# Designed miniproteins, single chains, continued (5): the designs that were tried, part 47

Each design is a single chain, and the fold is of that chain. pLDDT is the mean over its residues in the fold that is shown.

## One batch from the design tools (miniprotein)

Design m17617
Fold by ESMFold2-Fast:
Structure m17617 (fold): chain A 93 residues (1-93)
Amino acid sequence: AEKGYELGKKGLKAGEEGDGVKGGELAARGGSLASEAVENGGDKEKSYEAGKLAVKGGVAAARSGDREGAQKGTAGALSGIGAMFMAGGKGPG
């Protein structure tokens, strides 16, 4: 959970700074780690916050720029939504 949260924060910052590729990659990895943490009985609250950061980072990355950044940002946002669903029991329905 903690590592996913840290990567989500870095992804959001990179996306906001215009590095869509880096932001999207970090957001996707953060969301993936948050989901894995929930599966392993980890901190659901921290994983939910990590998922929220992955969504925000992915969206920022997708809006920051190029086609590759948009692709990776979309993947990051989807990973974040999955993590939030697993942690909070809410997801895209």
Scores: mean pLDDT 73

Design m17618
Fold by ESMFold2-Fast:
Structure m17618 (fold): chain A 68 residues (1-68)
Amino acid sequence: GSEELREKARRIEKALEEAKRNKDLVVLQNVLHEAQELLREAERAGDEETARRMREIIEKAKEAISQL
């Protein structure tokens, strides 16, 4: 349900912050992939808040990768 999507979003957000600190390209790429998958699930479920959060994470992950 929506709560499971929200918990997945929190885990992805934490992984992004850790990967940014460590400049870990592999983890940043994994975060990008997981955020894209969760975005598709959130859009399919009509969870606009989780979808919005994942779009933000996707942009931040792309930015972090571009700075490496």
Scores: mean pLDDT 86

Design m17619
Fold by ESMFold2-Fast:
Structure m17619 (fold): chain A 74 residues (1-74)
Amino acid sequence: SMEDEKKTKLIEDFVKNSKAPEERKKALYLALMDVKEKLTLEQLKKLIEEIEPLLNKLSPEEIRAKVYEIAKKL
């Protein structure tokens, strides 16, 4: 669907433009791609806004856990 394409593009653009290390970007991408099916485009944007400032503070494993935590609360 057009919404699924927009969600995928949003995730790809966000991860590609992130200055986080490669392993954190991989964890972020996989977690966001997993949760996108259960979120609206607007909810996905809110999740991205919440996770972005944490990318420099969290390990790859912590990023994945935090993405699922935020997604569950949306």
Scores: mean pLDDT 87

Design m17620
Fold by ESMFold2-Fast:
Structure m17620 (fold): chain A 83 residues (1-83)
Amino acid sequence: MELSLEKLEKEFNEKAKELYEKLKPELGEERAKEIVEGAKKLYKELLEETREKGLGKAGVEKAKEEVERYVEEEAKRLKEELE
């Protein structure tokens, strides 16, 4: 199975804008940016690893799960730090 990493990154960047708008009202602009940029970086690194290891669709699904977990854990951490 061939992966279009460029297409996957583009789709994620569009979703990252939606994620930012969702998180901004709850966490504030700076914290929302931190989570979004971290998620983008993690997803790109995991997609590159998926390609290098030849993991195909299973690697892409795992990358999505890891990014979703990262967002949930970071949002929870930052909410607990908010005054």
Scores: mean pLDDT 77

Design m17621
Fold by ESMFold2-Fast:
Structure m17621 (fold): chain A 72 residues (1-72)
Amino acid sequence: MPIPKEKAVAAAEEELEKWLKENNLKIKRILGVFYDPETNTATIIVELEDGKILVTRLNADTGEVTHEIRDA
């Protein structure tokens, strides 16, 4: 069964905060929060204080987490 969107997003937010703390990075603003019900994946896109974009994805079925930094 698909996990509720709110639970997947909350898990992605927790993993994002953990990764930011480990890398000594700070969020300037949240650009978007997305959920794909077909893959049960939550995506959070944030702008960092240095102007870079961080994309965090969490697959709530597998527990796989990915973090991608884009130069912007």
Scores: mean pLDDT 81

Design m17622
Fold by ESMFold2-Fast:
Parts: structure tokens; C-alpha cells; sequence
Structure m17622 (fold): chain A 81 residues (1-81)
């Protein structure tokens, strides 16, 4: 999906710019690529990404990334509605 690959590309660049470890960025990319396009799997993928961000970023960076992840999840939910 072009939308899915755009999300992956954006999160890769943002994660690198904010100093997330490469392995964490790669796991986030994998989660986005492997998620099914249904509300339950999108919600589960969102929670997994937020858990990774909270574990590996400082609190201010984590809050900024949480807003972006939430906005992307909402965009995906709207796309399948």
C-alpha cells in the first residue's frame, strides 16, 4: 500500500532525527508493514509502537512521537471506514 509505505518512510526519518535506536526504528517499520487494515489490528499496532517509543525515548520526545503515532493511527482508521 502506498499509504503504508509513506507512513513507514515518515516514521523512519522522524525516528532517526529524534535519535531512536536503529533497531527500534526497524521494528516500528515492521509493525506498520505487517498490520492488518482493521480497527483491532491498527489499535494493537499503535499500542506496540507507543510501548517501544516510551521504552527508548526521553519523556518529551516520547510525548511528541505519541501525538504523531496517534494521528497516523486515526488516519488509517479513517482510510478503512
Amino acid sequence: SALRESVVAFLRELGADLGLPEAVVEEIERLVRETEMDPADIAATRERILALVRAHADPATARALERVVDEMAEGLLRAIA
Scores: mean pLDDT 79

Design m17623
Fold by ESMFold2-Fast:
Formats: structure tokens, sequence, C-alpha cells
Structure m17623 (fold): chain A 70 residues (1-70)
């Protein structure tokens, strides 16, 4: 099962969000510059680790689960 996560960050932080997603077996999907939201997909069992890593490395980021699929 996979989880789609929305990460609210400035555009310059998108490369770091992408790296964190890849470290957790996931991938970057898109960035919406209007809402300043990066969308990533990670394995469900790695979603919590991803959220913790984002909060540690980008403390200003807001993370939410938008969908589950698999």
Amino acid sequence: MRVILAVKVEEEKVPEVKEIAEEHGGRFRAYDPVTKTAYVVVPADRAEEFIEAVKERIPEAEVRVVARSG
C-alpha cells in the first residue's frame, strides 16, 4: 500500500522534500506553486518516518495525508 502526502513548503525546499521521499522508498510527483504544496508518494509503512524526517529537516513544513492507494 502507498500513501500520497502533501507537503507545504517554499519552492526552494522541493529538492530536499524529493530527497527525503526517495530515502523512504517514495517518489516526488508534483509541486503546485500556487498553493506551495509538494505531492509525494511513499510506502504506507514508511509514511511516519517520512513525516518525522520532513519535520526534522524542514521544521516550517506542514505535512498531511491526502490519499491511500495500493
Scores: mean pLDDT 82

Design m17624
Fold by ESMFold2-Fast:
Formats: C-alpha cells, sequence, structure tokens
Structure m17624 (fold): chain A 67 residues (1-67)
C-alpha cells in the first residue's frame, strides 16, 4: 500500500483543523490509522489508500474526542 509523506501531512493538518488536536496527537492518530488502513486494504483491495487512511484517522480522532 502506497501512502506518501504528502498524504500523511494532509491528514495531520486535517485532524488539527477539524478536531483541534495538537500536532503530536495528530501524528499519533495517523500512525495508528496507517496500521488500520493497511489491514483494511487487504480486505478492500480496490479502495484507495488515501480514502482508507482518512476514514481510519477520522474514526480514531472521534474516539479520542468523545473521551
Amino acid sequence: MEITEEQIKDVIDFLIREFGLSEEEAREIVNEAIKRAKELQKKYPNATPETLLYGAAVELARERRAA
């Protein structure tokens, strides 16, 4: 699965803007989202890596914000 540094940066910026997270928190979420996205790519091989990464990151951010 090809996730570029540019895509990672875009997701970090998105999480900071939309969820009010620090850069450190956003990076931690993105690292976990990359793992989830790789597992989802095995189940959904036709889905784009970017779509899976954003979906996983949003889910993780919501989980942390709800606590």
Scores: mean pLDDT 78

Design m17625
Fold by ESMFold2-Fast:
Structure m17625 (fold): chain A 89 residues (1-89)
Amino acid sequence: SLQEIEKLLSEVRSDIANGRKFLEETAGKTDEDTHNGLIAQLIVVSHHISQLKEVIPLIEDPALKAEAEVLLSELEELKAEIKEALAVP
């Protein structure tokens, strides 16, 4: 439904904001808690990427579809940044 799609997009926006904040607050940290937090964020982001890829083709409203596509792009960028942070020796 329209309400379910709007709720999903709201949850995705919140998770992007939380993921960005976590990356900012943990920048330069290499401790186990930071590493585990990055893995947790990667799981959440990967799940939402999968959900949006399934939902986007079903969105009939052009404005919501465009918003969902923008959020998918932002999630993919965030996923790349989390992976880069995890790759630091």
Scores: mean pLDDT 86

Design m17626
Fold by ESMFold2-Fast:
Structure m17626 (fold): chain A 62 residues (1-62)
Amino acid sequence: TVFSTLTRTAKAGETVGDFVDAARARGAVASVRVDGKPVSEEELDKVLKEGTVVEVTVARPA
């Protein structure tokens, strides 16, 4: 298994879920961080401010 972290900056009106959905196309989502803080599945509907840093770690078969 290989872990890759995708780091993107949010635009106004984007949600955590938008980043998770994009990352799922690359593999299983292992963790999500917003401005360095872990985010739970209940926070996927949270609207992000412009400039918020979103990190999604994805697991793939090696």
Scores: mean pLDDT 77

Design m17627
Fold by ESMFold2-Fast:
Structure m17627 (fold): chain A 109 residues (1-109)
Amino acid sequence: SAMEKKELKEKIEKIVNSDAELEVKLAALTYLIFKEGYENKISSDELIKKIKESIEKYFGVKLDEKTLNKLLAFAKGLYLELSLEEMSELTSLSKSTVSRLRKKVLELL
């Protein structure tokens, strides 16, 4: 709906305009788009495209496939409420990096 689109836009603007590190902003934006797309049953290919386009639009960054896959794995793990150990394995990030990133992303959402 128009209201749901407005709420998503306001959340994205909050992330973009925050003083958070770029890494945290990318993870938070990826999570919001992943969650919205998953709940609206968007295909994996369309979801990946939407995430890439949004990151490029808001941050001017073209992500390599490895970084995009890590962000997607993080977003999935956060959405499914996976353990730190499971998210570490899924993202190939250390448990300390996942813990720090999770805390900062949740504070930004």
Scores: mean pLDDT 86

Design m17628
Fold by ESMFold2-Fast:
Structure m17628 (fold): chain A 69 residues (1-69)
Amino acid sequence: SEVEKLLEELQSDNKGYAIAALSEQEGLPSPLTAAHALELFEQGKVRAALALAVLLDDEEAIKAILEAA
């Protein structure tokens, strides 16, 4: 799956690729939460959604995005 390959990439380099993907997003709220990851996914921003879920180490958010994608 393309989404599973993206997940593996975002989990690599101590999550460096996930940090880079999120740095492309403007107006990120603080604190970052799993709810924001799902909101990004609903906006069609799959890479940013997975990157946030990976940075939060939120298994449920990761699973929800993979199942819906």
Scores: mean pLDDT 75

Design m17629
Fold by ESMFold2-Fast:
Structure m17629 (fold): chain A 90 residues (1-90)
Amino acid sequence: AEELVKDIKNPVAQEIAKRMIELAKKLLELVKEKGAEEALKELEEEVNELMEEGRKAVEKGEISEEEAKKALEKAKPYIEEVGKAIKESE
């Protein structure tokens, strides 16, 4: 995770990207172990907190929209892998 986000210069955006990747990896493992419904329920609070923190960082000007987009793009492959695992577990 740390190496994957080193190219993000803003430390707030870098931390958000790192947390998104780690959360996606944790969710992927739980989906494979427990199924989508139980995995999502277990991580619902962490997902909501991260989304709220990201939104507030943009609103406060701590990160730009471009930096937020870069953070999301770094996490996107991991988020897509979670989505695929959820679809396959249905």
Scores: mean pLDDT 76

Design m17630
Fold by ESMFold2-Fast:
Structure m17630 (fold): chain A 74 residues (1-74)
Amino acid sequence: SVVDEIIELIKEIIENPSKRKEMMKKIAELAKKYNIPEDTQMRIAWLLEEALSADEEEQEKIIEEIRKLVEKAL
């Protein structure tokens, strides 16, 4: 599913922040293909910033919030 693809890209950014630009480009391409609103994309980017500064337990909660946002936007 596109939700799982986006979440996998988010997890890749969290594990390797140096790939952020590359992975965000792929997320933007998926968002365009599946008509995910720009407002939702901005909220995902904001939550990703929070996740990059969070501990592992909080990262899992933020990833779940991102999943819910993507599911609601589809």
Scores: mean pLDDT 85

Design m17631
Fold by ESMFold2-Fast:
Structure m17631 (fold): chain A 95 residues (1-95)
Amino acid sequence: SEEEEKRLDAFARALGYTPGSEEYEKFKKVFEAVRKLIDEGKLDEATPERIAEEAGVSLEDVREFFKRVAELFDLDPEDWKGVLEALKQELDAWR
């Protein structure tokens, strides 16, 4: 939806992604894979490796996403579960 695209664009910009860049397109794929795993109740299965497979991107693209989310929320980027919980709280606020 247009509202969902606006929220996604705003979040991407907050994470330092430029809309229309290659990095932004990879961000969208990673974000959608994470959102799908959250919506399916599969956060315990949402490892960086699983997210990379689901999104069809490299593990490095997923780690870059986690690093940027961790920086935005003042978290440890190596605490991927903590990063996912923060992201889940943010996504719940979009509803």
Scores: mean pLDDT 82

Design m17632
Fold by ESMFold2-Fast:
Structure m17632 (fold): chain A 65 residues (1-65)
Amino acid sequence: GNFSEATEKVATFLATNPDKEFSVRELSERLKLSQSTVSKALRELLEAGMVERSKNDPTKYRYVP
């Protein structure tokens, strides 16, 4: 599917930081997007199988290799 600019921004950031995990708040602060926009982007990326929730911290997300 076609992603929004915000969703692409979140995906690119996580893909360039593959060994790191980020919360909605951290992504919001780093990317200058609202938390609601980041949450929507993460839901789209989870459905696409491009990101997953951290196994160590359920509030954090990481890029799927």
Scores: mean pLDDT 86

Design m17633
Fold by ESMFold2-Fast:
Structure m17633 (fold): chain A 83 residues (1-83)
Amino acid sequence: MISDKLLEQIKETILSPDPFDREVGIALAQIAVAIADLAKDPESLRKLAEFLEETARKSPDPQVRADLEALARHARELAEKYE
């Protein structure tokens, strides 16, 4: 299970004004979803989906919002598949 502290750090990285930090944050979020998918962990996948949806709402960048919303939807679909 992913810790709340780690998710908070990923969120701060995604919401960074630096484009490079934002790309790193999104990549870390993608890796987190991939790990939860490999573990077939629906609870972590739901937690990640909620985290990504909340982070998307806080982002001023429409591309970042779209990418996070797509990743959140993917995580929710995986969570339903593993329940």
Scores: mean pLDDT 86

Design m17634
Fold by ESMFold2-Fast:
Order: structure tokens, then sequence, then C-alpha cells
Structure m17634 (fold): chain A 94 residues (1-94)
């Protein structure tokens, strides 16, 4: 499912960024969210994955809004790409 793909992608980014705990993800996001560093998108997705697993993030309202925006943009891009690939595969199978 798309949800499973999102969680797998977040795990991959956590490993890439060296994030082992929610607290590490929060700290890195606080450092990066104002700078618009590309890693901010990856950390935002990791934080969103923690929330989807029932964890509560300790972010300011501004940081939380940014996290949701960046995670949504990254998820949208990846889901659109997966949908395109699936449609092409289904068309080829006909």
Amino acid sequence: SYREMVLELAEEYAKKLGIKTLEEAEALFRELFDSRDERAYEVALVLKAYESLGHKTNLTPEQRKRMEELAAELIRERLEERIRQEREALAAAR
C-alpha cells in the first residue's frame, strides 16, 4: 500500500540521516526547517512517520506547520511517481 511505501521511505531516510530516535529527528528538524535545506523534507517525512505510529512530536506550531507542508510535498511527489509507474505497468500488461 501507499502507506507502507511511505513508512519504508521514512525508514530509509532515517538511516541515511543517522536518525535513531524521535528526539534526534526533532532536533535535526529544528536546526534545518528555517534554512530550507533539502534534508528538511526527509526529516519532516521521518517525523510524520513517527506520528503515524502513534508518537507525539514536540514542535512549535510554526515548526509543526512546516513539517506537515514539507512531508506532504515529498509524499505527493513520491506517490505521483508510483501512480505513474503503476498505470504504465497496467497498460503494458493489457
Scores: mean pLDDT 80

Design m17635
Fold by ESMFold2-Fast:
Structure m17635 (fold): chain A 73 residues (1-73)
Amino acid sequence: MKRREIMIEALRLAAEKVPEQKELFDKAIEFVKTGSEEEAFREAGRALTEISKKMTPEQRDELTALMEKAAAE
């Protein structure tokens, strides 16, 4: 998968786990679709890092694995 597609998938997964932050994730997904690749990656990473504080360790590990895969693309 392309890096951008993996980042969108990670943001969707996070939105499912923390629905109270859906607006934040929707905005981040739109930014990932329309922004530069570097800016999109940075913004998605920040949003996911902030929300990961509200996730279980297992959910954070799954999210981290997806973001590392995105970074490797």
Scores: mean pLDDT 70

Design m17636
Fold by ESMFold2-Fast:
Structure m17636 (fold): chain A 97 residues (1-97)
Amino acid sequence: ARSPELVLTFERSGTLGGGETKTFDLTTVSPVPVWATAPTQQISVESSDPSAKITVTVEPVVVTPDRLTTGSVTVKVEGPNRVDVKVTVTLRFAPEP
């Protein structure tokens, strides 16, 4: 029988001033199953100012030896304006073989 895929969704938020860079930690608080290895990632970044120029850098999520996921999203505000940023992360692991 095909096991359902494991899907993890979580949010990170913060406020950045003009020219500031903030790194959002994607580490999970619970171990993933032993069969779960490389997730596919869907990352959405929303700012309070749609006209604000933001730069998003994603470090790929990996499964650690402790069976946690680790990774990061780094957001930089290129303009002088203060913005509120919301990062939504969805990780999808293939079903158990």
Scores: mean pLDDT 73

Design m17637
Fold by ESMFold2-Fast:
Structure m17637 (fold): chain A 65 residues (1-65)
Amino acid sequence: SELQALQQAYDDAVAAYNQAKKLYDELKKKAEEDPSYEPLAKAYEQGYKDLKGLAEKLRAAAAAL
């Protein structure tokens, strides 16, 4: 069903968000000790924010059904 597909997509987006945020938090900590990690930390910051936005859109779509 459409609702089941949206729920699965939401769960996948949340899992990806949690993984990306964990990697960002680790890279941000490394960047405090070694500035060469800053560009990678910024890339992952954008990545997890995009995934959060996707999860919010999927949640809203499911709520509209």
Scores: mean pLDDT 84

Design m17638
Fold by ESMFold2-Fast:
Structure m17638 (fold): chain A 93 residues (1-93)
Amino acid sequence: SAKELLEKALEAIEAGDLEKAKEYILKIIDLKTPEGFKAAFEAIDKMLEVDTKEALEKALEVSKELLKHSETLEDILRAIGQILRAIGLLEEL
């Protein structure tokens, strides 16, 4: 379920296990549901808040994957926004 995967992704982010967080986010995206995309966006926003090179690089990677699977204009624009934020934060490091 998207909710269970989101909870696991958020726990992994809080623990600093960014590789495991990325794995859960990719599993959420692979569900290909509106609920899953919403959960993936929430997890990526939390990963961006960590503001480390590793977190930002992984957030960029999963945001690009989410964009590839985005079908609505809202989801496309949100994914682009997360990509641009990750790039901007990486440039400030």
Scores: mean pLDDT 88

Design m17639
Fold by ESMFold2-Fast:
Structure m17639 (fold): chain A 70 residues (1-70)
Amino acid sequence: SEAERIATLIAEGLVAAGVLTEEEAKELKEILTYHLSQLSEKERKAAVDAAIEVLAEVDAEVAEALREAV
């Protein structure tokens, strides 16, 4: 699903940025997949844009890679 794809990209980005371990990222992916699947398309886009902005404060290169992949 699109929600699972986006959740995976965000979780992997947080691991690449050194914020989460692989184990923590797996748990976050499950939580994000559920919540993103409950949002409208507009709300999901806003949530993804916000996640990219937060990630950019930690690792700008990882944030740009996520922006390109989404």
Scores: mean pLDDT 84

Design m17640
Fold by ESMFold2-Fast:
Structure m17640 (fold): chain A 65 residues (1-65)
Amino acid sequence: SARFERIRAALVGAGVPEEDAERLARAMVDAGIPDDQWLAAINIAVAGLRGGESVDAVIERIRAF
């Protein structure tokens, strides 16, 4: 979907590995993150990964958003 590709591209652009970016983008689309919250959700995901969290842990943080 267009939403998936936009989120994935933003995550990759922020330095997230492509495989992890695809998993996170899918989770964010499936969670129904509103368009005005996408950047905040991406920033939370990027901060978590840079802090050493697993993709699964970051997905749970995104779900709590």
Scores: mean pLDDT 80

Design m17641
Fold by ESMFold2-Fast:
Parts: sequence; structure tokens; C-alpha cells
Structure m17641 (fold): chain A 121 residues (1-121)
Amino acid sequence: HMEEEIARLKKERDELADRYFQLADEYHKLGDEYNKLAQKYFEEAKKSKDPKERKKLIAEGYRYLSMAEKFHGLGDYYRYLGEGLRTGSEELIKKGIASYNVHLFRAELLEEYAEKVEKEI
């Protein structure tokens, strides 16, 4: 019966959206872990009396920030994708893609800054 079919498809769509929300939470958690790693490297750099070691620690810190941006970008992407799927909103899916691209751009800038600092070693 068509009513039973629609109910089943809606349930499957909602279950898929819930999986995307779980994946978003996992990626944001991973991004937070990389942010904490970056902070640890910056704090170690402040304690270092060797200028060469200090610059290496700063460069690694910026690379961990770059990784955090990539994972937060994936988290935003899957969050918006799940909401878009649940509501049928193409606008929300487009916002997810746009947010992901902004995070990737920030990640690239952080990687470039890390390379610049590393060249000064």
C-alpha cells in the first residue's frame, strides 16, 4: 500500500539523517582533539629556549590547526546534509558545501603559514 511505502521511506530517510548527525558529531570531536594538540604544541613552543625547536613546534601547531579545520568542515558538511535530507532542503545542503569550502580554505592558509615558519628554521 502507498501509505505504508511512504512511511517506510520516511523512516529510512530519517535513519540516514541520524547517521549523518552522528558522523558530524564524530568529525567535530576529532577537530576539537586536533585543536587541543595545536594548543599543546604552541604552549611547548613558548617554553622552548631553542629558537629552532620553537619554530618547529609552532609549524606543527599550525598543521594541527589545519587538520582541525578540515574535520570541523566535514562535521558542518554532514550536519547540513542530514538536516537537508530530513527537511528536503537543497538550500541546507548548499550551505553545508559552502561551510566545508570555507574550512578547507582556512586549512590551506594554516598549512601555508606552517611552511613559512618551517622555512625560517
Scores: mean pLDDT 89

Design m17642
Fold by ESMFold2-Fast:
Structure m17642 (fold): chain A 70 residues (1-70)
Amino acid sequence: KEEHDERFKKLNEELVKEIRAQDAETAKRLAENPDLDPQEIRDETIRLVAESLRKIGDALDEAFAEEKAK
């Protein structure tokens, strides 16, 4: 059954995109504000990544529930 494999692959792709986007945003913020504490920026980035992962998980749960209804 490929449904789970397809969703897992999409989740992996979304995770990679999200991580890369956060890395790019962090680099941009550090370049624009060199006086920023890099540790604080990294802590914020880690928090944002964790929140994005949770939202992706919630979205998958909702999609599974919708498919069950159809």
Scores: mean pLDDT 70

Design m17643
Fold by ESMFold2-Fast:
Structure m17643 (fold): chain A 55 residues (1-55)
Amino acid sequence: SMAAEEAARAALKAQLRAAYPHLSDAQIDAVIQALEDGGHDLADIRVPTVYAPEP
């Protein structure tokens, strides 16, 4: 349902905002859009609780 899709997107956005507080809303939205465009189910995506950038 659309409500479930909205909830999954909102949950992922909240997780990304918490994990990557230095990213703007536009950057977070772009990441989510890229995942959807790639055919990923947003409800199955998990964001790590600790940010560890690669060099």
Scores: mean pLDDT 70

Design m17644
Fold by ESMFold2-Fast:
Structure m17644 (fold): chain A 89 residues (1-89)
Amino acid sequence: APLSAEEQERIREELREGLRLVAELVLEIAKDNEELQALAKRLLEAVAADTPEAWEEAGKLLLEIGEKLSEELKEKLEEKVREILEEKK
């Protein structure tokens, strides 16, 4: 069945919160990486804009951040996301 407008809005809000969280965590863990800092800031701006064009840009930025994160930074990001999700039960 096609998604209702309310279901689409709920998914969008959850995705928005998730992307904001990822961007904020990247800013915290990658303080010495100017490139990742710039990408994370752009991701926050795109999520805040909440337009179709901004959401497309957010997706591209998320992929680029993923490609540029070292294995150690990816592990730290996953750990911090899990900690936050566990605390917000």
Scores: mean pLDDT 76

Design m17645
Fold by ESMFold2-Fast:
Structure m17645 (fold): chain A 75 residues (1-75)
Amino acid sequence: MPTATQLYVDSLDPNSPARQHYEEAEGIVVAALVAAGYSLEDAFRAAQAVLDEAAKRKETPSHEELIARARELLA
């Protein structure tokens, strides 16, 4: 099933800065969480959850804000 993130990203123009930001964000958030000592599975789940919430609100939070939100979910 497509996620809220995928549905939002697919609704944007291919050259949209917001689309590029979301496409890059998952990898950046996961990498930061793994570097902080979280498991790959927990990092992916947290990244997906914070991206889906941001997409539902049609927000474009910074990668740093997304990392902070994801770390709060894993605390």
Scores: mean pLDDT 77

Design m17646
Fold by ESMFold2-Fast:
Structure m17646 (fold): chain A 90 residues (1-90)
Amino acid sequence: LTPEQRARLRAEGRRVAKEAASKITDPELAKEVYEALVGFIDALVDDDLAALNEYGRRLQELAEKSPEARKAIEDALTRIGELQYRADAA
């Protein structure tokens, strides 16, 4: 990925993370999901496998806290995968 593609993925990923957090009724849980998704996106863009595994595990833990959080996280990860695929194709 070029520096421009990395910057775009970080920005688009943050929009996805904000949308996911907005679907969670508990404000503290919403904040934790947002931070974990942002960390996951940044690790993915930086090709940081250790950080990717850490934030992936954190997202799994957060998804277990409520069905609402689980659905928001699943939807967000699907969209992040689509964004990465589009960036790789460009």
Scores: mean pLDDT 83

Design m17647
Fold by ESMFold2-Fast:
Structure m17647 (fold): chain A 114 residues (1-114)
Amino acid sequence: MSEEERERIIRLTREIFRAAFEGAPDEEIRRLLRELDRLLENVDPKELPRLALESVTELVSEGIKRHGVDAVEEALRRLEALVREEGLSPRAAAFLGHVIDTALGILRIVRASS
């Protein structure tokens, strides 16, 4: 996978989460989810776990700083529902599920520190 392809996937994944944090309409988020699914179609499945971890890096901290813990948690739960409902490929669903699960894990640590 090229560096440019990796950067596009990470950027789009972060754009999806930021749109959710900002309360963007469901259809806008669904459009971005479909775009990500298309980008992931040609990615080696072995690369996906690393891309998921790179995508979540600092995302939760940035979201909390801008929107607060409760808004970030609500946005993550909303994304979880939209991912389940949109009929994405198993690959895209697994990738996004892992990013969401990792982000929720970070939120649990932050809440324990508050």
Scores: mean pLDDT 83

Design m17648
Fold by ESMFold2-Fast:
Structure m17648 (fold): chain A 83 residues (1-83)
Amino acid sequence: SEGAIEGARRGYSLLTNPQARRHVRNGIRDLREGERLLKEGDAVRGTGLYIRGIGDILTALLLARQAGESEEAIRALEEALGG
């Protein structure tokens, strides 16, 4: 959803860890492409990219927690995942 992408973008702007930032960037890319494909009727590719995008945001959240990132950054990523 746009809410997931917006939360991920907010998280990206607050993150300092390079690995977490890369995963958020990849996740946003895959979420946007997945949503585009779903709207165009490509359910298989769209769902696959959407799941991969969510997985990237989850990986970024785990990395952010391990790296001791700000509570604001962690919260933004949790909200992106439906927290």
Scores: mean pLDDT 88

Design m17649
Fold by ESMFold2-Fast:
Structure m17649 (fold): chain A 69 residues (1-69)
Amino acid sequence: MEEARRLGEAEVLGMEVMGKPAEEAIKAVEETGRRLGPEAQPEADEYIARIEALGRERDAAERRARLEA
C-alpha cells in the first residue's frame, strides 16, 4: 500500500513538474498496483483517477492557450 501511494505521488509530480504524459503515468501506477496485489488496488485506482484529472486539466489549458494565441 505505501509503495503504491509513493509511486502514485511520484507520477503526479512527474506530470506536474516534468511534463510526463498521463498515459505513461497511468501505466506505471497500474503496473505497480498489479505487482503489489489486491490490497494496493484501491490506492492505485485513486491515483489513476487523479492522473486522469490532471491530464484533462493540462489538455484543456493547452487548448485554451491555442485559442487565445
Scores: mean pLDDT 76

Design m17650
Fold by ESMFold2-Fast:
Structure m17650 (fold): chain A 71 residues (1-71)
Amino acid sequence: QAQQQIQQAQEHIKKAREALEKGDTETAIKHAMEAIYYADQAMQLGSGEQLAQAQQLLQEAGRILKEALDK
């Protein structure tokens, strides 16, 4: 289950980054928030390497969200 949440977070981070590249701030915010949700779920469910990966994804999603909001 944690691995599925990690994969969802990765997919949403990719979509958020693509939206930022295109100047679609609203879509970037939506996907960054989804990524934060899935990364947080992964942190609750995972341990060891999965927890570390989820923490990195949460930080990445947060950075993307901040960048989108600053536009």
Scores: mean pLDDT 84

Design m17651
Fold by ESMFold2-Fast:
Structure m17651 (fold): chain A 75 residues (1-75)
Amino acid sequence: VREKGELGALYRAKGDEAEKAGDLESALKHYQEAKRYYEEALQEAEKNGDKETVEKLREKLKETEEQIARLEKEL
């Protein structure tokens, strides 16, 4: 759970850097990877009954999905 959540945060940060550099295609790929890791972390947190972590991961997923949707419209 922790490792996958941290990987999600790492890829989200890489996406933010790529977006600031104007590399929207790389930003989209990084945000999609972040979404995948957050989804995996969310499944593990749900299995473990960790309600606090589930809520935090759902919020991060929503934010990441919004970033993906915005970039898909731009590309």
Scores: mean pLDDT 82

